# Designed miniproteins, single chains, continued (2), part 87

Each design is a single chain, and the fold is of that chain. pLDDT is the mean over its residues in the fold that is shown.

## One batch from the design tools (miniprotein)

Design m7014
Fold by ESMFold2-Fast:
Structure m7014 (fold): chain A 73 residues (1-73)
Amino acid sequence: SAVEEVAELLLPLVRRALEELGLDPARAPELARRAAERLVAGLREAIAAGLTPDLSDWTPEGREAARRALELL
């Protein structure tokens, strides 16, 4: 599904964010996946409301992942 494809695209970014918070994503892979799926749901809702994400502070890899995610939603 599109939600699963986008969640997989965002999963590396979610894992990095968890690592920056001092959490080990390998010990809670289900939480990382659920966080990614929740972000996809929120992103879909924001797009439906006419909002465009500001990606200016994101890494080049993060921006490319977000661009591909937006194309799939």
Scores: mean pLDDT 71

Design m7015
Fold by ESMFold2-Fast:
Structure m7015 (fold): chain A 64 residues (1-64)
Amino acid sequence: MTGEEELARAEALAEAAIARSRAAGDDVSAKTAEQHLRRVRELYAELRAQGASEEEIARALRFE
C-alpha cells in the first residue's frame, strides 16, 4: 500500500471518528481525532518533502 493510500485510509478513519464523537456529544474525542488527522497530514507532507518513498511513508503512517 502506498503512502497516499495509507493517508487516505487514516483520513477516512479520523473523519468517521470525528463524526461519531460529535453525534455522541463527545467533544474531547472529536478534538483528539481532529488533532490526529492534522498530525497524519503533517507527517505525510514532511516525509514527502524529505524524499521518502511511498512505501516508507506507508510504513510510518501505519504507526499513527
Scores: mean pLDDT 79

Design m7016
Fold by ESMFold2-Fast:
Structure m7016 (fold): chain A 99 residues (1-99)
Amino acid sequence: MTEEEIRKLAEELLNASSREILRAAIRRTLLRRAEEAERQGRLELAAFYREVARNSRSTEETTELLETRLDPSEVRQLVIEITAEALRIIGAMIDIELE
């Protein structure tokens, strides 16, 4: 990549609010959980995860929606998985910058 392309990507990453990275992490984590639930024959749970992923506009709203169907320990586990996914997205972006 050229230095100008790297600079533009870095500026886009800095201007891509932490909110966009978090939204991507939430969506990816919930869609993975939906696929796992579907593979286990838990179609209603899979549909619920897809609905939350589609309608999640904020972390707080997402957490409140999850708490309606999941116990606090499962919500805590999802927050850990979302955090790990956010760090993975950041790590992939750093790896791209390092070529």
Scores: mean pLDDT 73

Design m7017
Fold by ESMFold2-Fast:
Structure m7017 (fold): chain A 90 residues (1-90)
Amino acid sequence: MEEYQAKLAELSARSSELIAQGKRASAMILAELEGLRLAASMVGDPRARAWLAALAAAPREDLERQVRKLAEQLGEDPEEAVELLRRLLA
């Protein structure tokens, strides 16, 4: 429990730093994917596991297209946001 809360606090700090840098789409992607990984691995959340499985089954190019669109809408470099997505899904 304490380790999970510590990891969530670290994730929140990392997301806040990205927001401060104007990387709002990257912050959202990091919070969503890493949050799902922590919930699935540390607390065994079956909904988080199901969402991760759905993301793994989705066409990569569709995920990248959605991330580019989100970044463009939020005023971030779409290529930087997609690069973060690629690193998180590696």
Scores: mean pLDDT 82

Design m7018
Fold by ESMFold2-Fast:
Parts: C-alpha cells; sequence; structure tokens
Structure m7018 (fold): chain A 66 residues (1-66)
C-alpha cells in the first residue's frame, strides 16, 4: 500500500489528478485487504476529490509512518 500512496503524492505534485486518484484508490484497495490506518485514509481523501500537493504530501507522511 505504501508504494501506491507514494505514487499518488508524486502524481499530485506533477499536477496529474487522474493518476493521483488512481494510485490513491490502489492504496485504499490494499488497505481493504488487511492494511490499516493511513493508507485507507489516503485513498478516501483522494476519492472525495481532495488532492492538492500539500494535502497529498501530508497524506504521504502519514502513510510512510505505516
Amino acid sequence: GEEAARKAVEAARAGDRAAALSYAGQAKHFADLGAEGEAKKLGEAASSGTSSVEGAQNAYEMAKSL
């Protein structure tokens, strides 16, 4: 799940919201398969359309602490 979360942040920094949402969705899917916490939150935030460079960076730091 962490790699998908990192790719979501990277896509958001590049300004590619579609890729950021796709990777965040993958992070949520991996969270549903048994991972907990920040990866699931990252996926839910992206699913709600909340995807800014700073917001994605904060989500990445949280996911990295998994």
Scores: mean pLDDT 58

Design m7019
Fold by ESMFold2-Fast:
Structure m7019 (fold): chain A 86 residues (1-86)
Amino acid sequence: MTLISTSSQTLDLRAGDVVTVTVTNTGSTPQTVQVKLSVRDANGRLLGERVSKPQTIPAGGSFSVNLTVPGVDGTVTVTSSTYLVN
């Protein structure tokens, strides 16, 4: 698999909040991708992680991955990594 994008954002979240990452295919052809979503607290402790199954996104289409934040309030870093699946 080839890593095609990675992004990180710092957010203030509450326990039970849902983090959603949306991946958009801006290309002219369908692409099969896999998304990894990780949430860490201010100390770098992993709060939650989700790896999607491979998903085919049509040209101009989008795919969303959701993760419910387990029972910690406060500032977190959300990292999403998108991989091209051959």
Scores: mean pLDDT 74

Design m7020
Fold by ESMFold2-Fast:
Structure m7020 (fold): chain A 88 residues (1-88)
Amino acid sequence: DVELSEEQLEELRKLAEEVEKVIATLGEDDPKAQEFAREAFVEVTSIVYGIPREAVREIVDRIFSEHLSSEERRELLEEAKARARAEA
């Protein structure tokens, strides 16, 4: 279980609102809207799991570049989470 603080939930809500606004303004197929959504996913994952943003970007790049399965994605997230925990 991931227990999110009230502050983390507030940040996630703000990010969701910004993604919605960008998509509504530019359209789903706009490359800038897609880039913003990808960055928002990185930020959400960083906040939720306490993983540095740079580490999350590495995972996201591997997922898209290597067409990783759901199990492989889970393993990468667990590894990054363990690494962040060790550095905390």
Scores: mean pLDDT 69

Design m7021
Fold by ESMFold2-Fast:
Structure m7021 (fold): chain A 59 residues (1-59)
Amino acid sequence: MEDVVAAIRADPLNEDAVRQGSRLLRQQPDADLGAALVRAWREHPTNKALWDALASLAP
């Protein structure tokens, strides 16, 4: 988790980290990881990987 959060914070356009982060969040809720993904999407709202990641977290 920590490594994925750090990767997303360093580069919100890192699609591999974003995809891994969304998978981890679906298995175990984590406030820091969730916040990092939301922040990345707010800064890059047209990024498909970030949109897909957040959409996959909605039931």
Scores: mean pLDDT 74

Design m7022
Fold by ESMFold2-Fast:
Structure m7022 (fold): chain A 103 residues (1-103)
Amino acid sequence: EILKKAQEAALSFLDNITRKLLEIFKDDLEVQKEILDLYSEAVRKIRQAKSIDEILEVVRETAKKFIELAKKYAPERYDEVKQFIDNELAKFEKFAEELKKKS
């Protein structure tokens, strides 16, 4: 149950940041494909994760990749994207640490 709650929260985090990036890159089909490939890989890893720490690792690494993608393809939007992802990541990390204390 606790692991499933962490997975559901991680998938919600991933959906939020992916939606933000797809809106920024709505006119760039090639970048959208790269975003969706990263999304699909992260979803697979989150669903296969056996611990909250494994979920945290996937979430942090995916956040970093999405920030780097925004810096590369939309440097003018970089600060906005980084702030959004950092805020969403901080919320998830706090929730995950609270779940770890209950297990």
Scores: mean pLDDT 88

Design m7023
Fold by ESMFold2-Fast:
Structure m7023 (fold): chain A 73 residues (1-73)
Amino acid sequence: KKELIEKTIEILAEKLAEKTGEKLEEARKKVEEAAKKSNWDGYEIATLLAKEFGISKEEAAKLLKEAIDEAIE
């Protein structure tokens, strides 16, 4: 729910910032925007993040899955 979504965004933003060298705060904004624009659809989120961060769709999907898995712990 709200806590799970918030944790997922934080973890995903950290992973993307580390991978791309972007500032955490900026990465978080991009993740939040992608999630809202995709209406929280995982496939669309991965596609938007891949474009926004300049990574492959496969890598974006992998990072999203890892963030979700960590958030539910």
Scores: mean pLDDT 79

Design m7024
Fold by ESMFold2-Fast:
Structure m7024 (fold): chain A 84 residues (1-84)
Amino acid sequence: SLPVEEQLERVREQAEKAGLPEEEIDDIIIELQAQVEVKEKNAELLKKTGGVLSDEQEKKLQEEIQRRYEELRRRREAEKRRAE
């Protein structure tokens, strides 16, 4: 299996070859990064449960992913504004 960083780079390359706009590519990469980072933060919970979460635990995990996605997206938008 490829490292996560290498997998994200391959996704970017494939999306660029498919002719997707940079904004769409950034959204895809940010979403994947948010999922990876939140799963890493909750690695002990996932290990202890064997990946089998209660409905309440799953909802909280998805809410954390959504919050992280929004944070990363805001940071990316701020970076683009500074570059202009």
Scores: mean pLDDT 79

Design m7025
Fold by ESMFold2-Fast:
Order: C-alpha cells, then structure tokens, then sequence
Structure m7025 (fold): chain A 68 residues (1-68)
C-alpha cells in the first residue's frame, strides 16, 4: 500500500539521519540537506508515487531530525 511505502521511506531516511547525527557528527543542516537529496532521488526513481506522499515523508523526516 502507499501507506507502507511512506512508512518504509520515512524509517529508512530517519534511521540514516539518526546515525549521521549521533555516530558521525553531522550537523542538523547537513542532515536536512541529505534527507532532501534522498527524497528528490526517490521522486525521480518512482514517478508513479504521488508527490504529496514524498512531501509528507519529507515533512515528517524534518520534524524527526529537529527532535534529535
């Protein structure tokens, strides 16, 4: 389902963001830029997925990053 796609994408990017910030010393700004780049890549790779899904995932990822 599209809900599963959104959750899987969110978890993958959120898990990477946490690793980058907690274990690799990346700044919030660097991790936000990385998350945006990853979502942009998926937008190009999966044009059949609604843009609104990627917008929701990115918003949720940004909120998560700011909470770290």
Amino acid sequence: SMEEVAENLYKMIADLAKDLMENRGWSEEQVLARAETMVAWFRRRYPEIPEELFDRVLARVKEYIKSL
Scores: mean pLDDT 88

Design m7026
Fold by ESMFold2-Fast:
Structure m7026 (fold): chain A 85 residues (1-85)
Amino acid sequence: MLRKLTPEQLEIVREGARRVFELADEAEPKLSPEQRQELANIAVAATLRIVGDALEAKSVEEVRQATDEAIGWVEKRIEELLKQE
């Protein structure tokens, strides 16, 4: 029932997840404790979106596009959090 990811799709997902956590790690020291909790939720949500979109994707290109969109969403959310400081 669960769709199998190709090795190429898995690599893109892993790289995407790593980038999301790297962005979160870089932002964390600049945020309040409350904002850090929101940042953690953003990182988890983005990672789940990357995996979910990859499982529905019909091509490696779709996985890359979905991953890039999720990363962009994380960047925008972090920018919004930083503006609250």
Scores: mean pLDDT 80

Design m7027
Fold by ESMFold2-Fast:
Structure m7027 (fold): chain A 68 residues (1-68)
Amino acid sequence: MAEEKAREIARKAGATPEQVEAVGDLSRAAIESKSPEAARQAADFVRGLGATPEEAEEVYKAILEEAK
């Protein structure tokens, strides 16, 4: 699931528990809204926490796939 994948990537990047929950919330909102813009916001947030560009792109793609 995209939300859990985003949370795991944030944890691996060294995010705090509060930041991990924020990533989960953003990912869920993006899935529910079916918005590519919201999915990109979630991916950019994860990147800001220290995730690689590749990991951020994985989050973006996972959200888009689950939003179908």
Scores: mean pLDDT 83

Design m7028
Fold by ESMFold2-Fast:
Structure m7028 (fold): chain A 78 residues (1-78)
Amino acid sequence: SKMEEYIAQLEDPSASLQEKLDAAARLYHLIMQTEKDEKAKKEAKDLFDGMLAALSAGDEAAFNAELKKFVELAKKIL
């Protein structure tokens, strides 16, 4: 599935920060369009917003922490 493809890109250790951000954005968009659980959608939004805030602040550790949580949420929704 497309969700599995995006998760694989996010877990690829050779992927650049930009490639991970692009995959995260595509996965987030897919969750927002397909998920019906409003709590799961809110968690996805909060985690994606947290990733963007960390990048804006130059905090790579915070970005990676939020990304890991976002991937775990996506695996639960699968």
Scores: mean pLDDT 85

Design m7029
Fold by ESMFold2-Fast:
Structure m7029 (fold): chain A 58 residues (1-58)
Amino acid sequence: MSEEEAIEIFEKYGLTKEQAEKAVKMFREGKTAEEIARELGVDKETVIKAMEEINKKS
């Protein structure tokens, strides 16, 4: 899966492009959904759903 595809998935769930880029970077670094949600100030469930879709496409 490309970095661009992962960014698009996070944006689909309501993150801005800048937030989505940071989320993808943290996800690739092995950060948890909880850590990503805290860092970006977004809902944890939103991050979990985006990560589930990313993992399903991998």
Scores: mean pLDDT 82

Design m7030
Fold by ESMFold2-Fast:
Structure m7030 (fold): chain A 76 residues (1-76)
Amino acid sequence: MEELDREVLLGIAEIHAAVNVLYAERHGTPEQVAEARRLADRYIAELEELFQKGELTPEKAREIIARLDAEVDALV
């Protein structure tokens, strides 16, 4: 995977994280929103670390976003 492809993948994953926070804002309590933001920040940091190492793949990004989706769904 080229660096540009990894940059696009990181951007798409960050958008998915933002959507999870927005979902919590629409459907959750302020406490659930705060937790969703913490989860999103944690998973974005994991994605950014993989990106910096040149190890971010579509498969890894999908797995990380699926974990975030599951945690936010369980929260809200």
Scores: mean pLDDT 81

Design m7031
Fold by ESMFold2-Fast:
Structure m7031 (fold): chain A 85 residues (1-85)
Amino acid sequence: MEEELKHRRELLEQIQKTVKEGDEQKALIDRIYDAGIAVAKEGEKRMSKEAVQKAIDSLKKGYDERKKQVDENVQKKIEEALKEI
């Protein structure tokens, strides 16, 4: 019984770690997106407004896709851990 409670606690800690790592990955994705937008705006010095807008649209699509992938990966890891409980 004590071993079972310890095992469940360890699984919960692993789930918490998985969520935290996912949040850290999303924060990194946010930073990459913000940096990409800043670079695209700097590009206004040598690029047309149309080219800058296309670059921003492309960055947003990649940003949305990467965030969705992190959420899906976190969910899969949580489901995997819950199978052990």
Scores: mean pLDDT 82

Design m7032
Fold by ESMFold2-Fast:
Order: sequence, then structure tokens, then C-alpha cells
Structure m7032 (fold): chain A 70 residues (1-70)
Amino acid sequence: MEEEIERYIRELYEQARRLADKAIANDEKAGKLERFAVRDPRTGEVIEVSPTGLLAFAVTQAILRERLAR
């Protein structure tokens, strides 16, 4: 429940953050706003997101984590 969700969100946040960091470092003209494939650790489902979507996702996860962690 609360603990499980918090851990899940933390894992996704770290993955999203690392991918966003790598995207910024490897910014190329041909793929400025390329899509990133993120694996859902719970379902194993692959989700495609844009760099801005990746950041928004990471921020949302961080907010949820803060609210649930009590």
C-alpha cells in the first residue's frame, strides 16, 4: 500500500531522472525531442515519453512520494 507505492514511485523517479540527464547530455539535432522508452517496473510495460513528458512524470512521482511518505 503506502510503503509499496512510495518505493515504486521512487524507483520510477530515479529511472526517469537518469534518462532525462542522459537525454540532455546527448542532445542531437536529428532527435531534439525524441521519444524515450521507459519500462514500468511493476508491469514490465514499455511506455514512450518525450523529454518534457519524462520530466513531468518524474516531478509528479516526486510529489506523490512526498505526500505518501509519512
Scores: mean pLDDT 60

Design m7033
Fold by ESMFold2-Fast:
Structure m7033 (fold): chain A 91 residues (1-91)
Amino acid sequence: SKQELIAQIEEELATTTNEDVRVLLEMALALLKTMDEKELEELQEKMDEYVKKIKTAEQLREAMRAVAKELKENKPEKALEVLEEIAKKDE
């Protein structure tokens, strides 16, 4: 269930000491709380495309943190806009 998955992610967030894993879990939690299954699939496809354009792990962490913030505020379109802008900075 959605609630069970949210609880599992929150438990993992409480115990993880890896910053990259923490950012990924925060993003996953935000996505689950704000989006339905179809919206999640569409966002994942676009995020995969933009993430491939990011050249450094540091930029990836910044992108994921920014995306998680916008998703927590129920702004998935703004989350994608921020990710696209970060990807374009290396062009």
Scores: mean pLDDT 65

Design m7034
Fold by ESMFold2-Fast:
Structure m7034 (fold): chain A 60 residues (1-60)
Amino acid sequence: KEEILKKLKEEKEKAEKNGRSHLALLLQLIIRQIERGREITEKMLDNAIKIGENAEKILE
């Protein structure tokens, strides 16, 4: 759980540095869910990142 949070924060920072605002927002929402006690697997994280990347392509 804590390892996933660390990875999420790192990915959010990378997304912000690369101008991927939609992906960064999605990652922050996932972080909030984990902090609220929701369990998120690495597979769910990978899927969410893919969705965020697709959103960037559609919206930009």
Scores: mean pLDDT 70

Design m7035
Fold by ESMFold2-Fast:
Structure m7035 (fold): chain A 105 residues (1-105)
Amino acid sequence: MAEEAYEEGKRAMEEGDGELAKRAARRAKEAARKGGDAKKAALGAAYAAGAASKAKSGEAGHEAAHAGLEAAKNGGKQKDREATALGAGAAAAGIGAAFEAGGEG
């Protein structure tokens, strides 16, 4: 799940695909909520946020922001500072992507 979120997020970022970014964000959020690999869940959320910005998808940006927040919480629970920082960064980037697309997420 965390691995799949990471791989889908990376592909979404390469392609600028908003639909794939939404799927990656949803998987990253679920992986984080279930206490999965903190770093891979956070990276999945971060790539999803970048892909949302590239695709100009407010919906994907909004989902990436939620995924980033859950990844940051999961990183904190696992005492993984890098995953916590990546998750927080993904949340901020997701918000930014939603804003750029007209504020609908």
Scores: mean pLDDT 84

Design m7036
Fold by ESMFold2-Fast:
Structure m7036 (fold): chain A 88 residues (1-88)
Amino acid sequence: GAAILAEAEARGEAAVQQVLDALREAFGGINEEGFAANEELQQLLEELRERSIQATLEAARNPEKRAELEAEIEKFLAEVLELIRSLG
């Protein structure tokens, strides 16, 4: 049971890192620490992590849904990135 949760947590952290990497690339030289202080961005990163974890756990329980769940996470990631662009 614990192994699936650990994999899900790792995927959630990877999704958050993708957003942080995109922020670094888009704003070149701006410290991620500054964005970490933004409450709205922090809430979105927390939601992205949680949704990624839940999608990974559900895909592990129902592999037939994996492609659909991956598409849902990609859509949410795109929405987060669009909001970040609206802040810059």
Scores: mean pLDDT 71

Design m7037
Fold by ESMFold2-Fast:
Structure m7037 (fold): chain A 74 residues (1-74)
Amino acid sequence: KKIEELKKKAEQLKNRAEAYQQMADGLDYIAERVEKELGPEGAELARAGSEDFRKQAENLKKEYEKVKKEIEKL
């Protein structure tokens, strides 16, 4: 039972990390396009958002590894 709960938590953490990475990549893509059309000032907010989402993805990946280690102990 505890193994199944940890597996679900690991799956959620992995999916959330992937989602945040995709959002970061999407904002980088938007920033490149906005910079081309409106100049670097227009891209500034998108680049800041991308950086924040990458940090969140990295933190979620660390939590995923912790849960994965707990599963390996069981």
Scores: mean pLDDT 82

Design m7038
Fold by ESMFold2-Fast:
Structure m7038 (fold): chain A 98 residues (1-98)
Amino acid sequence: MEERKEELIKRAKELIEKAKQSNHPFRDEILKLAEDILNVAKRSETEEEIDMVEKGLDLLEKALESKDPFERETYLALAAMQIAVVKRILEERERKLS
């Protein structure tokens, strides 16, 4: 768990730096989602949460690297949905610990 978590945190930080250097039309949206993924990755404690963070990162990376406008928008939307779901799971777990 910890090794995968550290790798996802590293990937999220790398994605933020790549997005900052990008001329991508959705640069600001990708930056916001990458920061959201970084925060969720830092707070992830279960294998399910880690798997969902990884899927979100994969989708954002595809959005940043895609040359097709339709694919870019689709991957960005899917990444946003994935991040929203993992945030909800994380909030539910944290609420039960309170």
Scores: mean pLDDT 81

Design m7039
Fold by ESMFold2-Fast:
Order: sequence, then C-alpha cells, then structure tokens
Structure m7039 (fold): chain A 107 residues (1-107)
Amino acid sequence: MADLSDLELEDVDSGESLAKHLETLRQAYRALGLTDEEFARRLQEAVERIKAGKSPAELAREAPTGLDAVLAQLAHKAYEMGVADELLEAFRAGNLDEAIEILKKKS
C-alpha cells in the first residue's frame, strides 16, 4: 500500500520529484477503488481552483479525503513550477501518463 507518511512535499523542488509524488498518489487512489480518469479529474479540478486564486489550505479544508488534501498541495506545486497548463492539456487529451512525463522533462 502507498504510505502517505513518506510524502515529503517540502522535497518537491523538481519535476521528477513531483511526478513521483503524483504516481504515489495515483496508486493510493487506485487502492481506494477510484479509476485513473477520476484521479485525473480531481487533479485537474484542483489545478483549476488554484489558478482561480484558491489557496492550497482552502482546498485542503474543502477536501473530502486526506488524499484530496495532498492532491491540492501537489497541484499548487505544479502551478508554482509553471507546468499546470501543460498538465491540464494532457488531462483534456485523456493522457495521465503524458502528464507525468511532462513533469519529468521539467527536471
């Protein structure tokens, strides 16, 4: 099982590190019985809310699960790194694997 206690968001300073954390979170959502499409939808929604001016703390308070709170922090990190739009384009194309590869290229 993916252990969320191993997610050190303070160490997410590279695209490769962000990609690793997103993959860990993706596996955690799968363990809850959620599809990759549902995970991509939630990540897209978090990125769009952050672009609209929502803080990660506000998104975490509104989060239905602890996984969604971690997702909000990762979405904020993607926005800070300038890759949020590239991720949204990949999700609109229905390609979560491409979104992860985009993050690796930014490292």
Scores: mean pLDDT 70

Design m7040
Fold by ESMFold2-Fast:
Structure m7040 (fold): chain A 79 residues (1-79)
Amino acid sequence: SSRLDELAREMVALVRETERRIEELEKQTQAQVQQALETQSQEVADQIRSQGQAQIERLRAELEERVRRLLEERERLQR
């Protein structure tokens, strides 16, 4: 059905958008880490890296939850 095709496209789009956001966040975190190493300390740089990693993990968890809801909708449409 057209709705099943739409759900498949939504899942692909969510994955791509999340990957793009993770790449942007990784680049920003890398730049902030480099600046902290030059102007602050290793401890500050490590904290920035940890915060960036936590944000990436949140984005992945949000993606998993959104995909789960789309899969549940797909199952309901097939019943």
Scores: mean pLDDT 87

Design m7041
Fold by ESMFold2-Fast:
Structure m7041 (fold): chain A 79 residues (1-79)
Amino acid sequence: DPAERLRREFLADIERLVRNSLISEETAERIKERLERAAEEGLEALLRTLEEIARTSRNPFLRDLAREHAERVREVLRE
């Protein structure tokens, strides 16, 4: 399942941000819940959620990760 694979890749990077104290555990948990729901709906929902995080997050590390992973989802959708 491409959506589940891409979700797990993003969550691995989010866990790295938590370990480096670049985001809070509470922020990470909210993002994990949003991504779980989006991945269950599919790749287009996952892309929309990542684009929203990239646009609306005040944390620059989170914005940059969401932007990078949104591009990975777009590439899979073009295949």
Scores: mean pLDDT 86

Design m7042
Fold by ESMFold2-Fast:
Structure m7042 (fold): chain A 80 residues (1-80)
Amino acid sequence: SLKEEVEALLEAFKAAAKQHVDAYIDKLSPEEIIEILTKGARTYIRQRLSSRLSEEELEELLKRAEEEIKKIVEEKKAEA
């Protein structure tokens, strides 16, 4: 189902974000990492799902993705 596709996409996103944060946490500022990952997230989600989700659903998913990225970066920053 579309809901399952969205859930799987978000999970894949979180995994990819963790790997990227680990790669960049010692090279880039946390703000730069968040910006890069959020921009990529926003572009990919809109490109792939804008025809399948309502604007409300897209906005909600984009906010969820951004919050997850932010949490991952903040946790790694505290560790670094």
Scores: mean pLDDT 77

Design m7043
Fold by ESMFold2-Fast:
Structure m7043 (fold): chain A 88 residues (1-88)
Amino acid sequence: MEIQKEVDKLIKEANEAIDEASEAVTRALADPRFREEGQRLAKELNEAVELIKKARENRDTPEAYEIAKQALERAKKVLDRARELVEA
């Protein structure tokens, strides 16, 4: 039960980071100077989404916790990089 709550918390945080990263990646893709990096970031963001899906399917397991944590870390990394591109 406790691990399921921690997994749900990580999924929520990852989805929030994915939402913010999606906006920043969209802005990066609109700039021809950053289009290639924006496409790479969009691909990595899609991988984070797939990890969230896997964690949600098995959310009562220690493996789901590690997958959700990995998804959050990936989403935050994409968000940080995308923000650097659009706010420069």
Scores: mean pLDDT 83

Design m7044
Fold by ESMFold2-Fast:
Structure m7044 (fold): chain A 59 residues (1-59)
Amino acid sequence: MQRLVIKKAPKKVGDEVTVENLGVEPATVPEITYNGLKASGVGTEIAPGETVTLTAVEA
C-alpha cells in the first residue's frame, strides 16, 4: 500500500506543499487537490522515508 502524507498543506497559490512517503516502497506523487489548489510535480518519485516539496498552483 502507498502511504503518502501531506506534511505541509498550502493556503494560497505559491505556497509549499511538502509530501512524505511513509511506506516501505517507492511511490509517485498523485494529483493533489487541497483547499481549491493543485500541487505541481505530479508523477515525481519519492523513495521510502523521503520528502518532496511541491508548489501550490491554481486548480
Scores: mean pLDDT 74

Design m7045
Fold by ESMFold2-Fast:
Structure m7045 (fold): chain A 98 residues (1-98)
Amino acid sequence: MIDEEIKKLEEEVAELAKRIERNEVSWTKDQLLARVRELDERVLELAKKLGMTDEQIEKFKENIEKNRPLLEKMTPFQLERVVAGLVDIELELLKKLK
C-alpha cells in the first residue's frame, strides 16, 4: 500500500538523517550496497508506472551503470548518504502516484 510505504520511507529518512548528523554507521557496506540496489529497482518500477518516457528511463539506467563502480569504492558513511538520497527519490515518486 502506497501510504504504508510512504510512512516507512519517511521513518527511514528521519533515522538516516540522525545517523548522518552523528556520523554513525549501523549497517555493513554489503547491507548498504544491497539497499542501494533495492532502491534503484523500486525507483525504476515507479518511474515506469508514472509514465516517464523511454528517454527518461534510459537516462536512469545509464546513471545506475555509471555510479556502480563508484558505489563499490565508497565508505559506509558515503553509502548511507546515497541510500538517504534514493529513499527521498522513491518517496517523491510515490507521492506523485497519489
Scores: mean pLDDT 79

Design m7046
Fold by ESMFold2-Fast:
Structure m7046 (fold): chain A 80 residues (1-80)
Amino acid sequence: SIEEKMEKLIEEGKALLEELKRINAPQSLIDEAEANIAEGKELLERYRKGEVSELSALVHLLALSGDLFVVRRQLERLKS
């Protein structure tokens, strides 16, 4: 379900945030990961309240997933 996909993205964001903190990544990347998690949680709450359609939630989820992918790519560069 889309709800399960949103929950999974939040958990992936949390795991990435812990990895960024573990390697003492730049604060800007930590802030980006924290913002992504917060926005994902807000989207999930709005979806559960019926404030957004499934299509709108999916589009927003895809954007958040893309943003998190960019943060992960920056983490991989730091490990190189």
Scores: mean pLDDT 89

Design m7047
Fold by ESMFold2-Fast:
Structure m7047 (fold): chain A 84 residues (1-84)
Amino acid sequence: SALLEEARARLEELKALARSSDDRDAVAQALMQVMGWMSQHLSPEAAERLEELTRRAVQAIMARDVEAFEATLEEMLRLFEESL
């Protein structure tokens, strides 16, 4: 699916940004842009699950927990895949 490959690419860019940037606000803004794009392709029920994962991802960014952030992005990708 072209949408799934686009989602994967956007989430990989977020992982790269989180590893290379000390600017937590910039990482959070980039996350919110990707989440806005993903939510446009999801049902209301899947969007609610994405919102919960987004809260966890923001918490990981603020805690500087790259491993937890990346694990949450992988859960987002799985949610997106199962929702297509």
Scores: mean pLDDT 88

Design m7048
Fold by ESMFold2-Fast:
Structure m7048 (fold): chain A 75 residues (1-75)
Amino acid sequence: MELKKKLEKKVQELEAELAKDPTNPDIWLRLAQLYVQLGKPDEAIELAKKVIENGTDEQKKEARRIIKMAEILKE
């Protein structure tokens, strides 16, 4: 299905943006969401943890939600 390929392309686009701005919590959050959708919970958790350390209260709330979803995928 085309959906997985489209998500992988979005990851590549965001990774390129992150290479230009490596400490941007918004990019970390978007990548973490995509990794959950791609079934890569460990990658999602690592990025979400960076957001919890560096993001705004709203970004931290979303990061905690992503971590919870990723942990469920690992079970």
Scores: mean pLDDT 83

